# Designs tried in a protein design run: designed miniproteins, single chains, continued (4). Part 35

Each design is a single chain, and the fold is of that chain. pLDDT is the mean over its residues in the fold that is shown.

## One batch from the design tools (miniprotein)

Design m13199
Fold by ESMFold2-Fast:
Structure m13199 (fold): chain A 73 residues (1-73)
Amino acid sequence: RNREIREKVEEIKSKIDNEPLTLEQAKKYLEEAKRILDEALRDPRISRRVIEDTQEVLKKVEELYKELEAKAA
């Protein structure tokens, strides 16, 4: 379970680090990261470290989405 959450988070991180994102792609990754965090927070078997790593990736995606949205406005 911890490994599954870590792998999903690592995939999102890899995509945001290695690919230029459109606003729509950033929104999809933001929604996915929020869903992963909600799942991790609801499962008492998920370690605090995995939750913290997930929160950090979510923060990066949120910042990226805000930057792309600001440029589009």
Scores: mean pLDDT 76

Design m13200
Fold by ESMFold2-Fast:
Structure m13200 (fold): chain A 112 residues (1-112)
Amino acid sequence: MTIAEALENPSEEGLELFKEYLKEKEIDDDIIKIEEITLEEFEEAANVARAALLGKDLEKKVEPIDVRKFSKEQILEAIEKLVEAYVNTEDEEKRKIYALAAYMLVGVLEEK
């Protein structure tokens, strides 16, 4: 399983793969506590990442999509939108979700 596949169809297996990726990148801070990431947060972050890639409202539910079809440039643009949302939100729960979504897209970018 790849991070791109886990983002298309979130699952417990995909969450464990993503947690391992974050540990390898030494991403564990006050916002992202790796062991505390739930499947619900992972599913919400995957939806937000897909919404960003499609240029849609980040809170809108988006159906599963093969994120490998997007170019590196499109993925980078989506990451920039998620970073902007992260900086501008005053909601700590949404900040965590935007951070997780951005890291998922970084993982997808590294798999290209």
Scores: mean pLDDT 81

Design m13201
Fold by ESMFold2-Fast:
Structure m13201 (fold): chain A 76 residues (1-76)
Amino acid sequence: SADMERLRETLREIYDEVAEFAKKYGLDNERFNALVRELEAELTALAQELREGKISVAEFTERLRELRDRFKRELE
């Protein structure tokens, strides 16, 4: 479905962004690692809401994009 295609594309974009930031800041950077852990915690919470049927795949994808944009701002 279009929603699943958008989700897959969004996940690929997030992976590419995180990989580029890791290359720039290094895996030993405490600020980068703290932000990644925060992102993982929020992603886990969103995945739980999706699993419980509280949000749709489309809503999950939009909130995931918002998390990506916030992560990018925090690393500027």
Scores: mean pLDDT 78

Design m13202
Fold by ESMFold2-Fast:
Structure m13202 (fold): chain A 94 residues (1-94)
Amino acid sequence: SDLDERLLALYEETIARLEAAKTVEEKKEVLIEFLKRLRDEKIAAQPEKAAEYEQALARTIEDINALSEEELESLIDIVKGLLRQEAAEIRARL
């Protein structure tokens, strides 16, 4: 589906950008941009939940901005693992 192709591209692009990012600022920017794009896809699929998705995004951005460098590195490792798993699942059904 078009959604699966867009999500696959988003996940693979985000992994590559996280691996290329060198500073705390760049890493936070990549994560926040990913979450904003994911929020846009969720709202497009379920516009009745827009307020819920925007509220969740705002909270997650605050949490990310509050992370120490060490906590951020741990989160990035978890996120990369999850995105690789999701990308593999999408590729298996394309």
Scores: mean pLDDT 89

Design m13203
Fold by ESMFold2-Fast:
Structure m13203 (fold): chain A 104 residues (1-104)
Amino acid sequence: MEEEEKKKVDEEAKKYAEETIKKINELTDEGVEALKKLKKVSKEEMREAALKTMKEIDEIAKEGVDKLEELAKKGSEKVAAEQKEKLVEQRKEAYGRIGAEVNA
């Protein structure tokens, strides 16, 4: 791959990962606020909302991982791997935040 083409794919991987992580964070923040409100009204509705938010986070994370693996095959292997690790860690943090609200 030409150096310029590789740089473009690396930049695409970074941008895509940043956008995906931002979506996960926004969904997590909205989910946490919704759970705090539901906890005062219904424990069952809170649990259902938590499961729905976690499922949406998993779907976004899976799409992100799949896209980063495609970019790795196009020559962004090292950068895509680093971004994939960041995305997996962000998903874990999001899950922890949702779980903390359910357990509190």
Scores: mean pLDDT 83

Design m13204
Fold by ESMFold2-Fast:
Structure m13204 (fold): chain A 97 residues (1-97)
Amino acid sequence: SMMELNKQATEETKRTAEGAKEDVRRAAEEYAKQNPEKKEEILKIAEEAIKRIDEYAELAEKKVGTPEGPYVSGAATVAIGTEAAVAKSKMRTLVEE
């Protein structure tokens, strides 16, 4: 049914976003422990990435069950993964300086 498909799409987007946020939080915690003098900047990178991940997940959820829904969900999944990867790259660059 359409309700079951909508539930599955919402759960997939939510699971992807939660995984990405946990990945970013874990990386931030590890970098902050090893570089306490840069903790504030590391946490700011993580917070900004988490906010963007949540925004992409929310956008995908709002479009579930619409004709553009599958396209938006696909794009959001890629964007969520990119935000996590970029955040970890920024943290690595910051601690290498």
Scores: mean pLDDT 83

Design m13205
Fold by ESMFold2-Fast:
Structure m13205 (fold): chain A 81 residues (1-81)
Amino acid sequence: HMEVKKEGDEYEITLTGLDVSKMTLGEIRKVIEEALEKAFPGEKFKVTGLFPDRFYAKSEKAEGEFEIVDDKTIKGKVKKL
């Protein structure tokens, strides 16, 4: 499940129903990329892993960071440029 909430100048994306403990870093990155593609259609994001549990996402029109909150949840904050 994916929820998108606009707060101030940022978009909060919440991904739930995951099983992060059973996922590789590559699988987590793919889930984030798919969420970004759904939230921002037509935008090509590059997602890079940051130590220890964070991911940076950048496109032509937006940038943001995602964090593993718990075994079921990933949250991201994305700002439109």
Scores: mean pLDDT 80

Design m13206
Fold by ESMFold2-Fast:
Parts: structure tokens; C-alpha cells; sequence
Structure m13206 (fold): chain A 86 residues (1-86)
């Protein structure tokens, strides 16, 4: 199924994440928090992020808000070096 395929892909990418990970959960913890964490790690690995800051906020009405901050390895602040053969 599409859902199983997406989950497997996110879990595969999440396993490849080697950066720093910070998570903050505000409100009641639920089983969906693990899915949110895995999805955030998977997305971060896919985008080449070196750091993740994840905040999960759950309201009394049961609404879940997710704030995700990524520091990417690509761009002006990239500190990774490539060795190219000339």
C-alpha cells in the first residue's frame, strides 16, 4: 500500500540520519509521537540536514502541532568538504 511504502521509506531515511537531534514534547504523549519523530528524522536525512529541532505540542482538544527546524549541510554555512579528483 502507499501508506506502507511511505512509512518504509521514511524509516529507511531515518536510519541514515547522523546529525544532532533535539525533541521537545508539550502535552500528553501518544503513540503517534514516534511516527512524528521518525518522519522528522527521515525528512531531515532526505534533505541532508545536520541538525533537527522538533517540538510537538498537543492541545486539550487533541490537536497536534509540530514545529520542525532543520540546519542543512548544503548552502553558505556548509562545513563539509568534498575530495574531487582533478
Amino acid sequence: SAEEAIRARLEEYAAKFKGEFEVEIEGEKTEEDELIITSAKGLAAYLGAKKIKLKITRTEEGRTTVKLELELESGPNKKLSFEDEE
Scores: mean pLDDT 70

Design m13207
Fold by ESMFold2-Fast:
Structure m13207 (fold): chain A 70 residues (1-70)
Amino acid sequence: SSEQERIAKEIEELMKKLGVPEDVINYVLSLLDTMPEEEALAAIRRLLDVYKVPEEKKEEILELARRYME
């Protein structure tokens, strides 16, 4: 849907601003389309930890991911 496309772009832009590599961003976006919500959110949280994303921004990305998967 157009709303999912908008949310995906917001996640992409936010992660890019935080210095996450483009290949990792693309991997995260693929998880949103291929994994069940609980598993996708857990995997994304772990990736954000690896790339040392601040807790505040991690929460923002995870909220966007939840909205995408609704």
Scores: mean pLDDT 86

Design m13208
Fold by ESMFold2-Fast:
Structure m13208 (fold): chain A 93 residues (1-93)
Amino acid sequence: LPLPTPEGLQRAMSALDPDGSGKISRAGFVAFARETFGVTPTDAQFALLDPDGDGVIDAAGFLRLLLALYSPNPTPEQAALLRQVFGLEPVLP
């Protein structure tokens, strides 16, 4: 994955939340995962980011997920979240 840049993160957030509502749709999340990782998230994986089941993700929560993904040393909690949400193992030395 490319190193996080302020512009890159801002572009990703703007694409997922173009009206600045602070909400990311399930369709936007799935499209992002397919384009970035080549994986299609399951309903269970989406539910980890949408615990109230309203079909949208808080943009701030999603940004924290992106920061965990691009972290060179994710915490154990961040690593577990990435594995559970995307089915991917974080690159740990």
Scores: mean pLDDT 65

Design m13209
Fold by ESMFold2-Fast:
Formats: C-alpha cells, sequence, structure tokens
Structure m13209 (fold): chain A 60 residues (1-60)
C-alpha cells in the first residue's frame, strides 16, 4: 500500500540519520554529512510522492 511504502522509505531515512549521528560521534564529519544529505533527500522524496503524509513533512 502507499502507506506501507511511505513507512518503509521513512524507516530507511531514519536509519540514514542514525548512521550519520554515529559517524559524527566518531569524528567522521564527511560520512555524517553524506548520510544526512541522503536522509533529507529520502524525506523529500516521500513528501513529493505522498504530500498528505504529515510525518514526512514534520521530518523535513
Amino acid sequence: SSEEAAAKALQEADDLLKSGNLAKSQGNLEAALLAYQQAIATYQEVVDKFPENAEAHRKL
């Protein structure tokens, strides 16, 4: 379903944020920046495909 697809994409973006936070805590700022950029891009894609999804709008 569309809701299931959105939830899966949001989980993938959340995992990218966690990876970025871990990289930042280890002093790997380049890896952290890349992970954060990928997470933002994924949240934006969910907003574009599911504009009614309030959770995606809140996370952007």
Scores: mean pLDDT 81

Design m13210
Fold by ESMFold2-Fast:
Structure m13210 (fold): chain A 66 residues (1-66)
Amino acid sequence: SIEEEVKEALEKLKEDPTNPEALQKLGELLRDPAAWEVLRKEIEEDESLASLKKFLLEQIELGPAP
């Protein structure tokens, strides 16, 4: 599911924020608005991910989804 794929990518990025495969996967997933909602909920529930939010958005060069 898209939720599981987003969570897996975020888990890898928690260990290595510069992981190119995880950044690419997350970038591809975030083309779907559902993936953005999952990302938002995960960051809300896990404060350790909030510190990566700005960095992740800058690295994948994606704007906010609608």
Scores: mean pLDDT 70

Design m13211
Fold by ESMFold2-Fast:
Structure m13211 (fold): chain A 79 residues (1-79)
Amino acid sequence: RQAVIDALLAADDSVNRVRAQFIAQVDDYRAQRAAVDADIAALRAAPVIDPRRLLALEIVRDLLAAQIEEVDETLAAFA
C-alpha cells in the first residue's frame, strides 16, 4: 500500500517539477521577447533607422516566439 502511494507521489512530484521548470523557462522567454520588442520600438523611433539591426532583432523576436509556442504546447499537454 505505502509503496504504491509513494510511487504515485514520486510521479506527481516529477511532473510538477518538470512543469515548474517549463513555466520558469517560458516566463524567461517572454521577458526576453518583451525586451526585444522594446529595442525594436526604440530603433523604429530613432531619427535614422538601421535596417540591418532592425532585421536582426526581428529574427530574434520570431525565434523567441517559436520557443514560447513550443513550451506553451508542452505545458498544455500537462493540463
Scores: mean pLDDT 80

Design m13212
Fold by ESMFold2-Fast:
Structure m13212 (fold): chain A 71 residues (1-71)
Amino acid sequence: MELVEEALRATEAGDLEAVEEALERIREAGIEAVLELMREIVKRANEAGVLDLSEEEIEARLARVRELAAA
């Protein structure tokens, strides 16, 4: 929530440049948070025998998700 607070403070100050920067960081943080959650889900599924993926394959899938999110 720190990035949201930063954006709110910048808005109150009327600093549009800082607002734009904070919103961009919030977006980037959101993507990284989703990727971290997906990594944990895939890891747990792999440990449970639902998936049979190597660490390399897990990272490849996450890289693909990041690529799609950036498009």
Scores: mean pLDDT 69

Design m13213
Fold by ESMFold2-Fast:
Structure m13213 (fold): chain A 72 residues (1-72)
Amino acid sequence: MSQAFDLINQAMDLVQEGEKLEKEGDLKKAAEKYRQGAELARQGASLGNGMIGSIGLTLADGAERKAEELEK
């Protein structure tokens, strides 16, 4: 359980870094941070059950969509 929470927290930090880079206009680095966050969120979701799994998948999906949008 703690490992899943740690991965989700790390994913949230990476998404926050992505948002900061996006506001600074560094879209390429922002997309990379969003993709890193999505990967850790998926890992956390796979280790978590129920609500933690759902949170991780939602975070991963959102971060991945943002990365794809910035890469177009």
Scores: mean pLDDT 83

Design m13214
Fold by ESMFold2-Fast:
Structure m13214 (fold): chain A 50 residues (1-50)
Amino acid sequence: IKVTYIYQGEEKTIEVPADQYEEVVNAPCPVCREVRYLNLPLGTPIVSIE
């Protein structure tokens, strides 16, 4: 599924398998050098899900 969210004032979209959606939405944003798949910070506003 495709998830659109707002992080630090920017709209971002990530594609996630439906069975991993809860893991992505509830994961803190990693503070790391490599960010291929940005985990959503807790409480991040969700704009759309498809």
Scores: mean pLDDT 55

Design m13215
Fold by ESMFold2-Fast:
Structure m13215 (fold): chain A 56 residues (1-56)
Amino acid sequence: MTPNQLQSITDALIRVTQRDPSGLQGAYGAALSLQKIDSRLGQQMLDRIQQTQDSL
């Protein structure tokens, strides 16, 4: 997966979860799984999800 592809997927997940906050749990799980494969990209996804959570 390219960094650009990962960014697009992350942005899509955030847009979906803005309509249903319960989806944030799924996004966290996906980010944690990604962190085990690529710790840097997983951390970036976690940071974005955390920022979104804090703004809710």
Scores: mean pLDDT 68

Design m13216
Fold by ESMFold2-Fast:
Formats: structure tokens, C-alpha cells, sequence
Structure m13216 (fold): chain A 81 residues (1-81)
């Protein structure tokens, strides 16, 4: 089950990603992360977040807020494994 803080971070990440890569792609990415967390597959969830974080750092480094959101989410997930 997602914490309220994880839900808030994922919603904010989704809003940023919708603007950068489109609504359908953003929804798919966030839904895959949510599914991994709900299945308690924290290693997979962390890998997905890290993959998106690296993509954002490479292609959209000016979106500092999204980078901070993804880094915070990754740290929270690492504390749960």
C-alpha cells in the first residue's frame, strides 16, 4: 500500500511527465511503478524510478523539481526493502 507521501510524489511526477513526454506515456510509467509498489516488488519499483530519473537528468535537466521528486521517491522506496 502506498503512503500518502508516496502518492503525492507520484502524482506530482505524473503531472511533470505529462508535460514532457505526453499523458498516455506518463500514466503508463506511473501505473507500472504503483503496481510494483503494491506487489511489494520494491527492487523493481526502485529500478523503474532510477530509469526515469536518469532519463530526466539526461533530457530535461532544467526540471529540477521533477528530479527532486524522483530522488525523494527512490529514497523512500529504498527504506522499505
Amino acid sequence: MLSPEEQELLEKAKEHLEKLIGKETAEKIVNNIVSAIENKDYELAILMVETILQYVKEHFPEDEELIEILEKLKKMLEERK
Scores: mean pLDDT 86

Design m13217
Fold by ESMFold2-Fast:
Structure m13217 (fold): chain A 103 residues (1-103)
Amino acid sequence: DSFFSKLSKEQLEELLEAYKEILKVLEDMIRNEDSLDEVIERLEELKKKLEERIKDEGVRNLITGMIDVLIDGIRKNPEKMREILLSARDKLEESIKEIESLL
């Protein structure tokens, strides 16, 4: 069983909502071929929005940590930004499907 199977139903529902919002932003940035500065700005805005909305501390820390790792990865490897975004999208799609199977 995955990490997600250890979470409460309430935590899974909050995490699922956050993951779906992040996925939508990633898909939009990929489709629009957003620049490095636009991608970083949108991810920082998304992090702030989710930090304010998420009530569970564990879920909040997981989500904000994930966005920080994504931002750091892009800043360190700007030439690989598209590959990083595509990889993050694919991982989020898989995680969303897994969480939905537990609800």
Scores: mean pLDDT 88

Design m13218
Fold by ESMFold2-Fast:
Structure m13218 (fold): chain A 85 residues (1-85)
Amino acid sequence: MAEEMRRRYEAIRTAEELYEALLEQYELANPDTPEEVREKVEEMLRLRAEAEMRERERPLSAEEREELERRVRELLEEIEALKER
């Protein structure tokens, strides 16, 4: 698994590929994730994947970084609330 995951991450060239890899790892680590939590995690991982791919080509602007962090924080708060219910 470790070698396969390393090659997968090294081969990633698009936000969609990174998102899929991150989602698969999350689901492997958290197999019992409720559907509502999974939807929020998918949104969060997609935002992070898009930001990571963008950062690889150029640094994020202050505005882009603030918007990303705001959205990620909102999703994390929603995930935490759902997990505690």
Scores: mean pLDDT 75

Design m13219
Fold by ESMFold2-Fast:
Structure m13219 (fold): chain A 90 residues (1-90)
Amino acid sequence: MSDDQIIDQGRQQSIDLFDQSVNSLLRMGDIFGVPPSPQQIQDSIDDSRNLNISIINSTVSDPNVRDRIVQVTQDIGDQTLQRQLQRLQT
């Protein structure tokens, strides 16, 4: 697998993980009849980001590829947070 393919797979995995985390939180909100707070969304994304970075650091041996995947994970987490917070502000 090429470095670019590994990074693209890491990007897709990060997107899927953050979306699953937020969707799970939204689904729990629907079940309990209470929408998630901005803080709960932030905490969910932070937990998912920290877990994913820990896995990347333990599994990716090339430091250049590792750093690139970590940066992609951070960027996707920030983008997901901003998107979800904007939806709550309306």
Scores: mean pLDDT 81

Design m13220
Fold by ESMFold2-Fast:
Structure m13220 (fold): chain A 82 residues (1-82)
Amino acid sequence: MEELLETIEKIADAILEAYDEELSEEEREEFRKALREAIENDAEGVEEELKRLIAGAKKALEYAKKNKDEKLKKAAEQVLKI
């Protein structure tokens, strides 16, 4: 539980850092809150979402490289490191 929560929070922080210029502080807080609530209510569902997020990050990285989207590339690379 704790280890999964820490991993998801690291992924969330990596995504938020990549998009901090585009997302408001309120939007970042809502994103973090939603993830914490999801983990607390359904850890198994969060594990499934983590698998989807990793798969999505791989596709996002390919898309970002093709379209030269530096923010998306940075976010995807950070997710894939976790």
Scores: mean pLDDT 66

Design m13221
Fold by ESMFold2-Fast:
Structure m13221 (fold): chain A 86 residues (1-86)
Amino acid sequence: TQALLERLAALERVIREGDEAEQQEAIREAVALVTEHLRAIAERLGITEGTEENEARLLAALPAELQAAIDRLEALALERVAELEA
């Protein structure tokens, strides 16, 4: 968790301060890392189906610090996409 949080923080910095290509690559890496970690938690919890209840169970299993980091990255990525589509 700590190593993941540190990497996500580094990626957040690149998304804020890098050029367009660096930002896009950092967003892709952040999405991949989060997806991999959620998959590992789902496997640990025995979640095999994408139901609303199972999604709530996954979110409840996330440390608060990791959930906050994901929320910040999502907000930042959405802001960058909006800027590119404007």
Scores: mean pLDDT 74

Design m13222
Fold by ESMFold2-Fast:
Structure m13222 (fold): chain A 68 residues (1-68)
Amino acid sequence: SDKYEEVLAIARRRVDELVAQGRTSREDRKALLFETRKLGYEAGLSNEEIGQILQEVAAYWDERLRQS
């Protein structure tokens, strides 16, 4: 859905911002995933869609840290 892509894009942009700031701790990752979950709920996404976004955002985080 358009809302799914929008939440995913916002979360990925936030990952890029955190990486650029050197904020890559386990606590930063947890806060990012928590905020992404909240955004998904506020956007009216299903629990299944939120679960998928969290997996994609976590994978994107891990890939960005491998590049660093």
Scores: mean pLDDT 86

Design m13223
Fold by ESMFold2-Fast:
Structure m13223 (fold): chain A 63 residues (1-63)
Amino acid sequence: MPEEKREEAIRLGRELIFREGLTVEEAARRVAERLGLPFSEVRELLTEALRAEADAARAAPPA
């Protein structure tokens, strides 16, 4: 299903951004090349995912 590719794009993009410190645009380019998806669509998916992750990170308990 196309949704499988969208989930993979978000997963890979999040890894590139949070693990390697790439920008959304850099991660979107890499993911688009790997999965054969349009850059614009990947960039939007990653932007949404980052906002959700930022929210989750802010809500994380301090340790």
Scores: mean pLDDT 74

Design m13224
Fold by ESMFold2-Fast:
Structure m13224 (fold): chain A 97 residues (1-97)
Amino acid sequence: MTALEIFEKGLKAFQEGKFEEAAELFRSLLSAPEEEQREVVRYYAERFDLPKEPGPPSTPAGVLRLLAEAAEAYAEGKYEEGLELLLEAQRKAKSLL
């Protein structure tokens, strides 16, 4: 399975409320080669309706870690914290375009 396929599976799991599965999939992307992590974050930033305001500069691994942490927070029922982490991931992904 490619890093992009793992990411798409993680997004689908997140959308279906399977937050623990989504968190595991996003965490597994941190073990992917840097180039594949960069491809995933570019795909996320370009294909999804992300906030227009860019966040501070980040790395692809930093964005993926925030997505994993957001999914983990949602799995624990910490929806407000999870949303803040998700928005931070989106802003940082946007800054890499």
Scores: mean pLDDT 80

Design m13225
Fold by ESMFold2-Fast:
Structure m13225 (fold): chain A 80 residues (1-80)
Amino acid sequence: SLEARRALIDLEAEITLLRIYVFTLEKSPNPDPAVQERILARAEELRTRLEELKEKYGIPDDVYEQLLADIDEIEARVRA
């Protein structure tokens, strides 16, 4: 649906923003643990939102898997 497409675009934009924060954190000589925790908390919120979109709108499995992988990548990079 059009509503589902808009929700997916919003989710993708949030993921992109988190990637920018992660990139900035990775370039820091002394990364702030509070910033790391905040990014991880936001990634969990986006994961919950993705699950809700799958349940409400039945988004395609390939789209779901790609977005889930994108969120997992952010979490892995922050924990590295």
Scores: mean pLDDT 86

Design m13226
Fold by ESMFold2-Fast:
Structure m13226 (fold): chain A 82 residues (1-82)
Amino acid sequence: SQEELDEEVEVALLAMQLAIAKNILKRSKTPEEIKEVLKFAEEVLKQARELAGRSTSPRVRQLAEDLIAEAEKLIEEAKKKL
């Protein structure tokens, strides 16, 4: 459906945001920079959880759950770097 396609676009945008955060973390050298990555990753996690909760599409829910897992991994990596 069009709604499912629109939600898949939301997933793609969140995935892009997470990829950007991951690249910034690789270049981050100060606690302040790492904390900014954490805030960004936590926002992606929040939006992915909201999408997983509201979507009626099994495919979109699975894509959102994959994003949740990746965001949680990035948050753990950032916390270890602090």
Scores: mean pLDDT 88

Design m13227
Fold by ESMFold2-Fast:
Structure m13227 (fold): chain A 100 residues (1-100)
Amino acid sequence: SAKLTEEQKERAKEIIRKYLPEELQEKAIEIVDKTDDAGEVVISVAELLGIELPEWVKDLIRGLSAEQALEVLEVLLKAYREKGPEAAKEAAEEKALSYL
């Protein structure tokens, strides 16, 4: 997985604050602070939200650039906010596949 810069970690936190409710923001921000790998941040945040990503999707996400992983994070959290965990899973899968 690609490593996040400090600037990219701040962008991940901004995405989290924009789309997640306050009670989930603290735990998601802690993931960003503890995890340097961009793909692992996306996977761990999905797990926090109860989203079970298939192994092939996790492998795709781990192969993404940091910028692409942040784009997956944003579509995942936006879909979660609007339509819940099943829609978030589908949005993440579609976005990850779009980079193939």
Scores: mean pLDDT 88

Design m13228
Fold by ESMFold2-Fast:
Structure m13228 (fold): chain A 64 residues (1-64)
Amino acid sequence: EETRRLHRLAGEGLVKLGKEAYENGDYETSAEYFETAARHYRLAGDQEMAEEAEKLAKEVKEKI
């Protein structure tokens, strides 16, 4: 259960990095952060947050 909590925290941190990269116009890096965040949320068992992060990655990729 501790491992799931660590994955959720990692996902949250990666979403912050993804948003920062997006604001700086680094869409490729932003998409990678959101995709990695989605993976961590899935490992945490948080499917809703994983789907939201995947959606953000897809939206950022539309800018590339």
Scores: mean pLDDT 84

Design m13229
Fold by ESMFold2-Fast:
Structure m13229 (fold): chain A 62 residues (1-62)
Amino acid sequence: MMSEEEAAKKIAELVEQAKKSDEKEELRLYLEREVVVAAAESEEKAKEEEEKAKAILKKWEE
């Protein structure tokens, strides 16, 4: 099983790949998972990642 840090990095890689594939829904799900991983490390980081995810998804709507 991966450490919390390794899991977070793996999620980040999946998010970047989703961006390249131009799949908005897949990107949304991966960003959501990244927030969950961040929440396991700290509540503050989870909120920051959630805000970043919302900003990225809003740009895709524009």
Scores: mean pLDDT 65

Design m13230
Fold by ESMFold2-Fast:
Structure m13230 (fold): chain A 78 residues (1-78)
Amino acid sequence: SEREEAMREFREAALEFFRLSTQPLGDEEARRRAGEAGTRLQEALERLRELGGSDEEVRRILEEAAREVGTEVADPDP
């Protein structure tokens, strides 16, 4: 369904945005990619909201994406 696809796209965009946000800002390529990921995230958010995505669903997806990236960056327990 369109809503399910929008939720998936928004989650993927959020994951990419958060992953790129961990990159060093001294790299101009990383800064450009972070900007593109931010634009993608905004577009995905707008689509999800148009399809009836609630603020709670949006925050949930962002929290899950941030947590996933956080566990990738923070060394997982051995």
Scores: mean pLDDT 76

Design m13231
Fold by ESMFold2-Fast:
Structure m13231 (fold): chain A 60 residues (1-60)
Amino acid sequence: MDEAAEAAKEVLEKKGLAEEAAELADALKTGDIDAVSDILSSLPEELQQEVLDAIMDALK
């Protein structure tokens, strides 16, 4: 159930973005799409794509 949230969190933690990792994981677990969108928009484009890819792979 939280696999997508954990995958996204690990990506951001490896990049040294622990605060964004925690916020994104919480938003994904609660289904707060507005918060997810806001957090992703604050990240560099390349990192946004990496996070989204990890989420999509975890949801398969």
Scores: mean pLDDT 79

Design m13232
Fold by ESMFold2-Fast:
Parts: sequence; C-alpha cells; structure tokens
Structure m13232 (fold): chain A 94 residues (1-94)
Amino acid sequence: SSEDIQRLINALETTIAEIERLKAEGKYEEAAQYGLTMLQILAKEFEELGYHELAARLRETVERIRELKAQGKYEEATELGLETLKEVLAELKA
C-alpha cells in the first residue's frame, strides 16, 4: 500500500541520516553496528510487505557488513550500508 511504502521511505531516510551523522563524527564502528541492526529490521519489514527482491538485497548487504566488521573494516562496512540503503530508497521513490 502507499501508506506502507511511505513508512518504509521514512525509515530508510531516518536510517541514512543517522549513519551519515555518525560517519561525519568519525564514528565508523558505531555507524556500521547501527547500519547492520537497521538493515536487519528493514529486511524483515520489506519481506513481510512482499518486497522479496529488496529484502534479499538488504540481507546480502547484512552478510557483507558482518564479514567487514569481523575484519575491523568499519569504514567500508558503513559505506556499503549507505550505498545499499540509498539504492533501495531510490527504487521505492521511482
């Protein structure tokens, strides 16, 4: 529904803004952890609303972020999370 789509858009925009804020402060470890948590929540919400392809893309990014975090690559994890969230947001707005 349009209401559900608007709710997802709002959640994506809020998540992107918070990650960008943490990144601007150099808090890459916190940004990566916040991004991971929100990507998991959003993937579940997208799946439950029938957006299976977008949910799968979010889950793929979750697994990649976990691997990067395990390697201490917090900046790369943060950038990957932002890229995926922005791409998903652009598709929902199209």
Scores: mean pLDDT 91

Design m13233
Fold by ESMFold2-Fast:
Structure m13233 (fold): chain A 88 residues (1-88)
Amino acid sequence: LAALRAEAEAARREFGRLVEEASKNPEAFKAVIEEARALEPEFEAAVEEIKAIAATEGKEAAMEAAYRRMAELYRRLAEAAREALRRA
């Protein structure tokens, strides 16, 4: 669990770093915000999945799923941010 949490937080920090870098360029920043908005439904779906896992498999399984989904989604956001920065 601690390792999964660390991985998820590392992915969040990397995305934050890229958002900071994008903030220096209005075009890149706009692209990053648009990509983040496009992924909002997937974050909502992940929350519902985690709630279902908590109900059927318990809190520990739900926390593991939460950290895995958080890492996955933030990595996707970071990838989109890097592409936006590359094209700016």
Scores: mean pLDDT 81

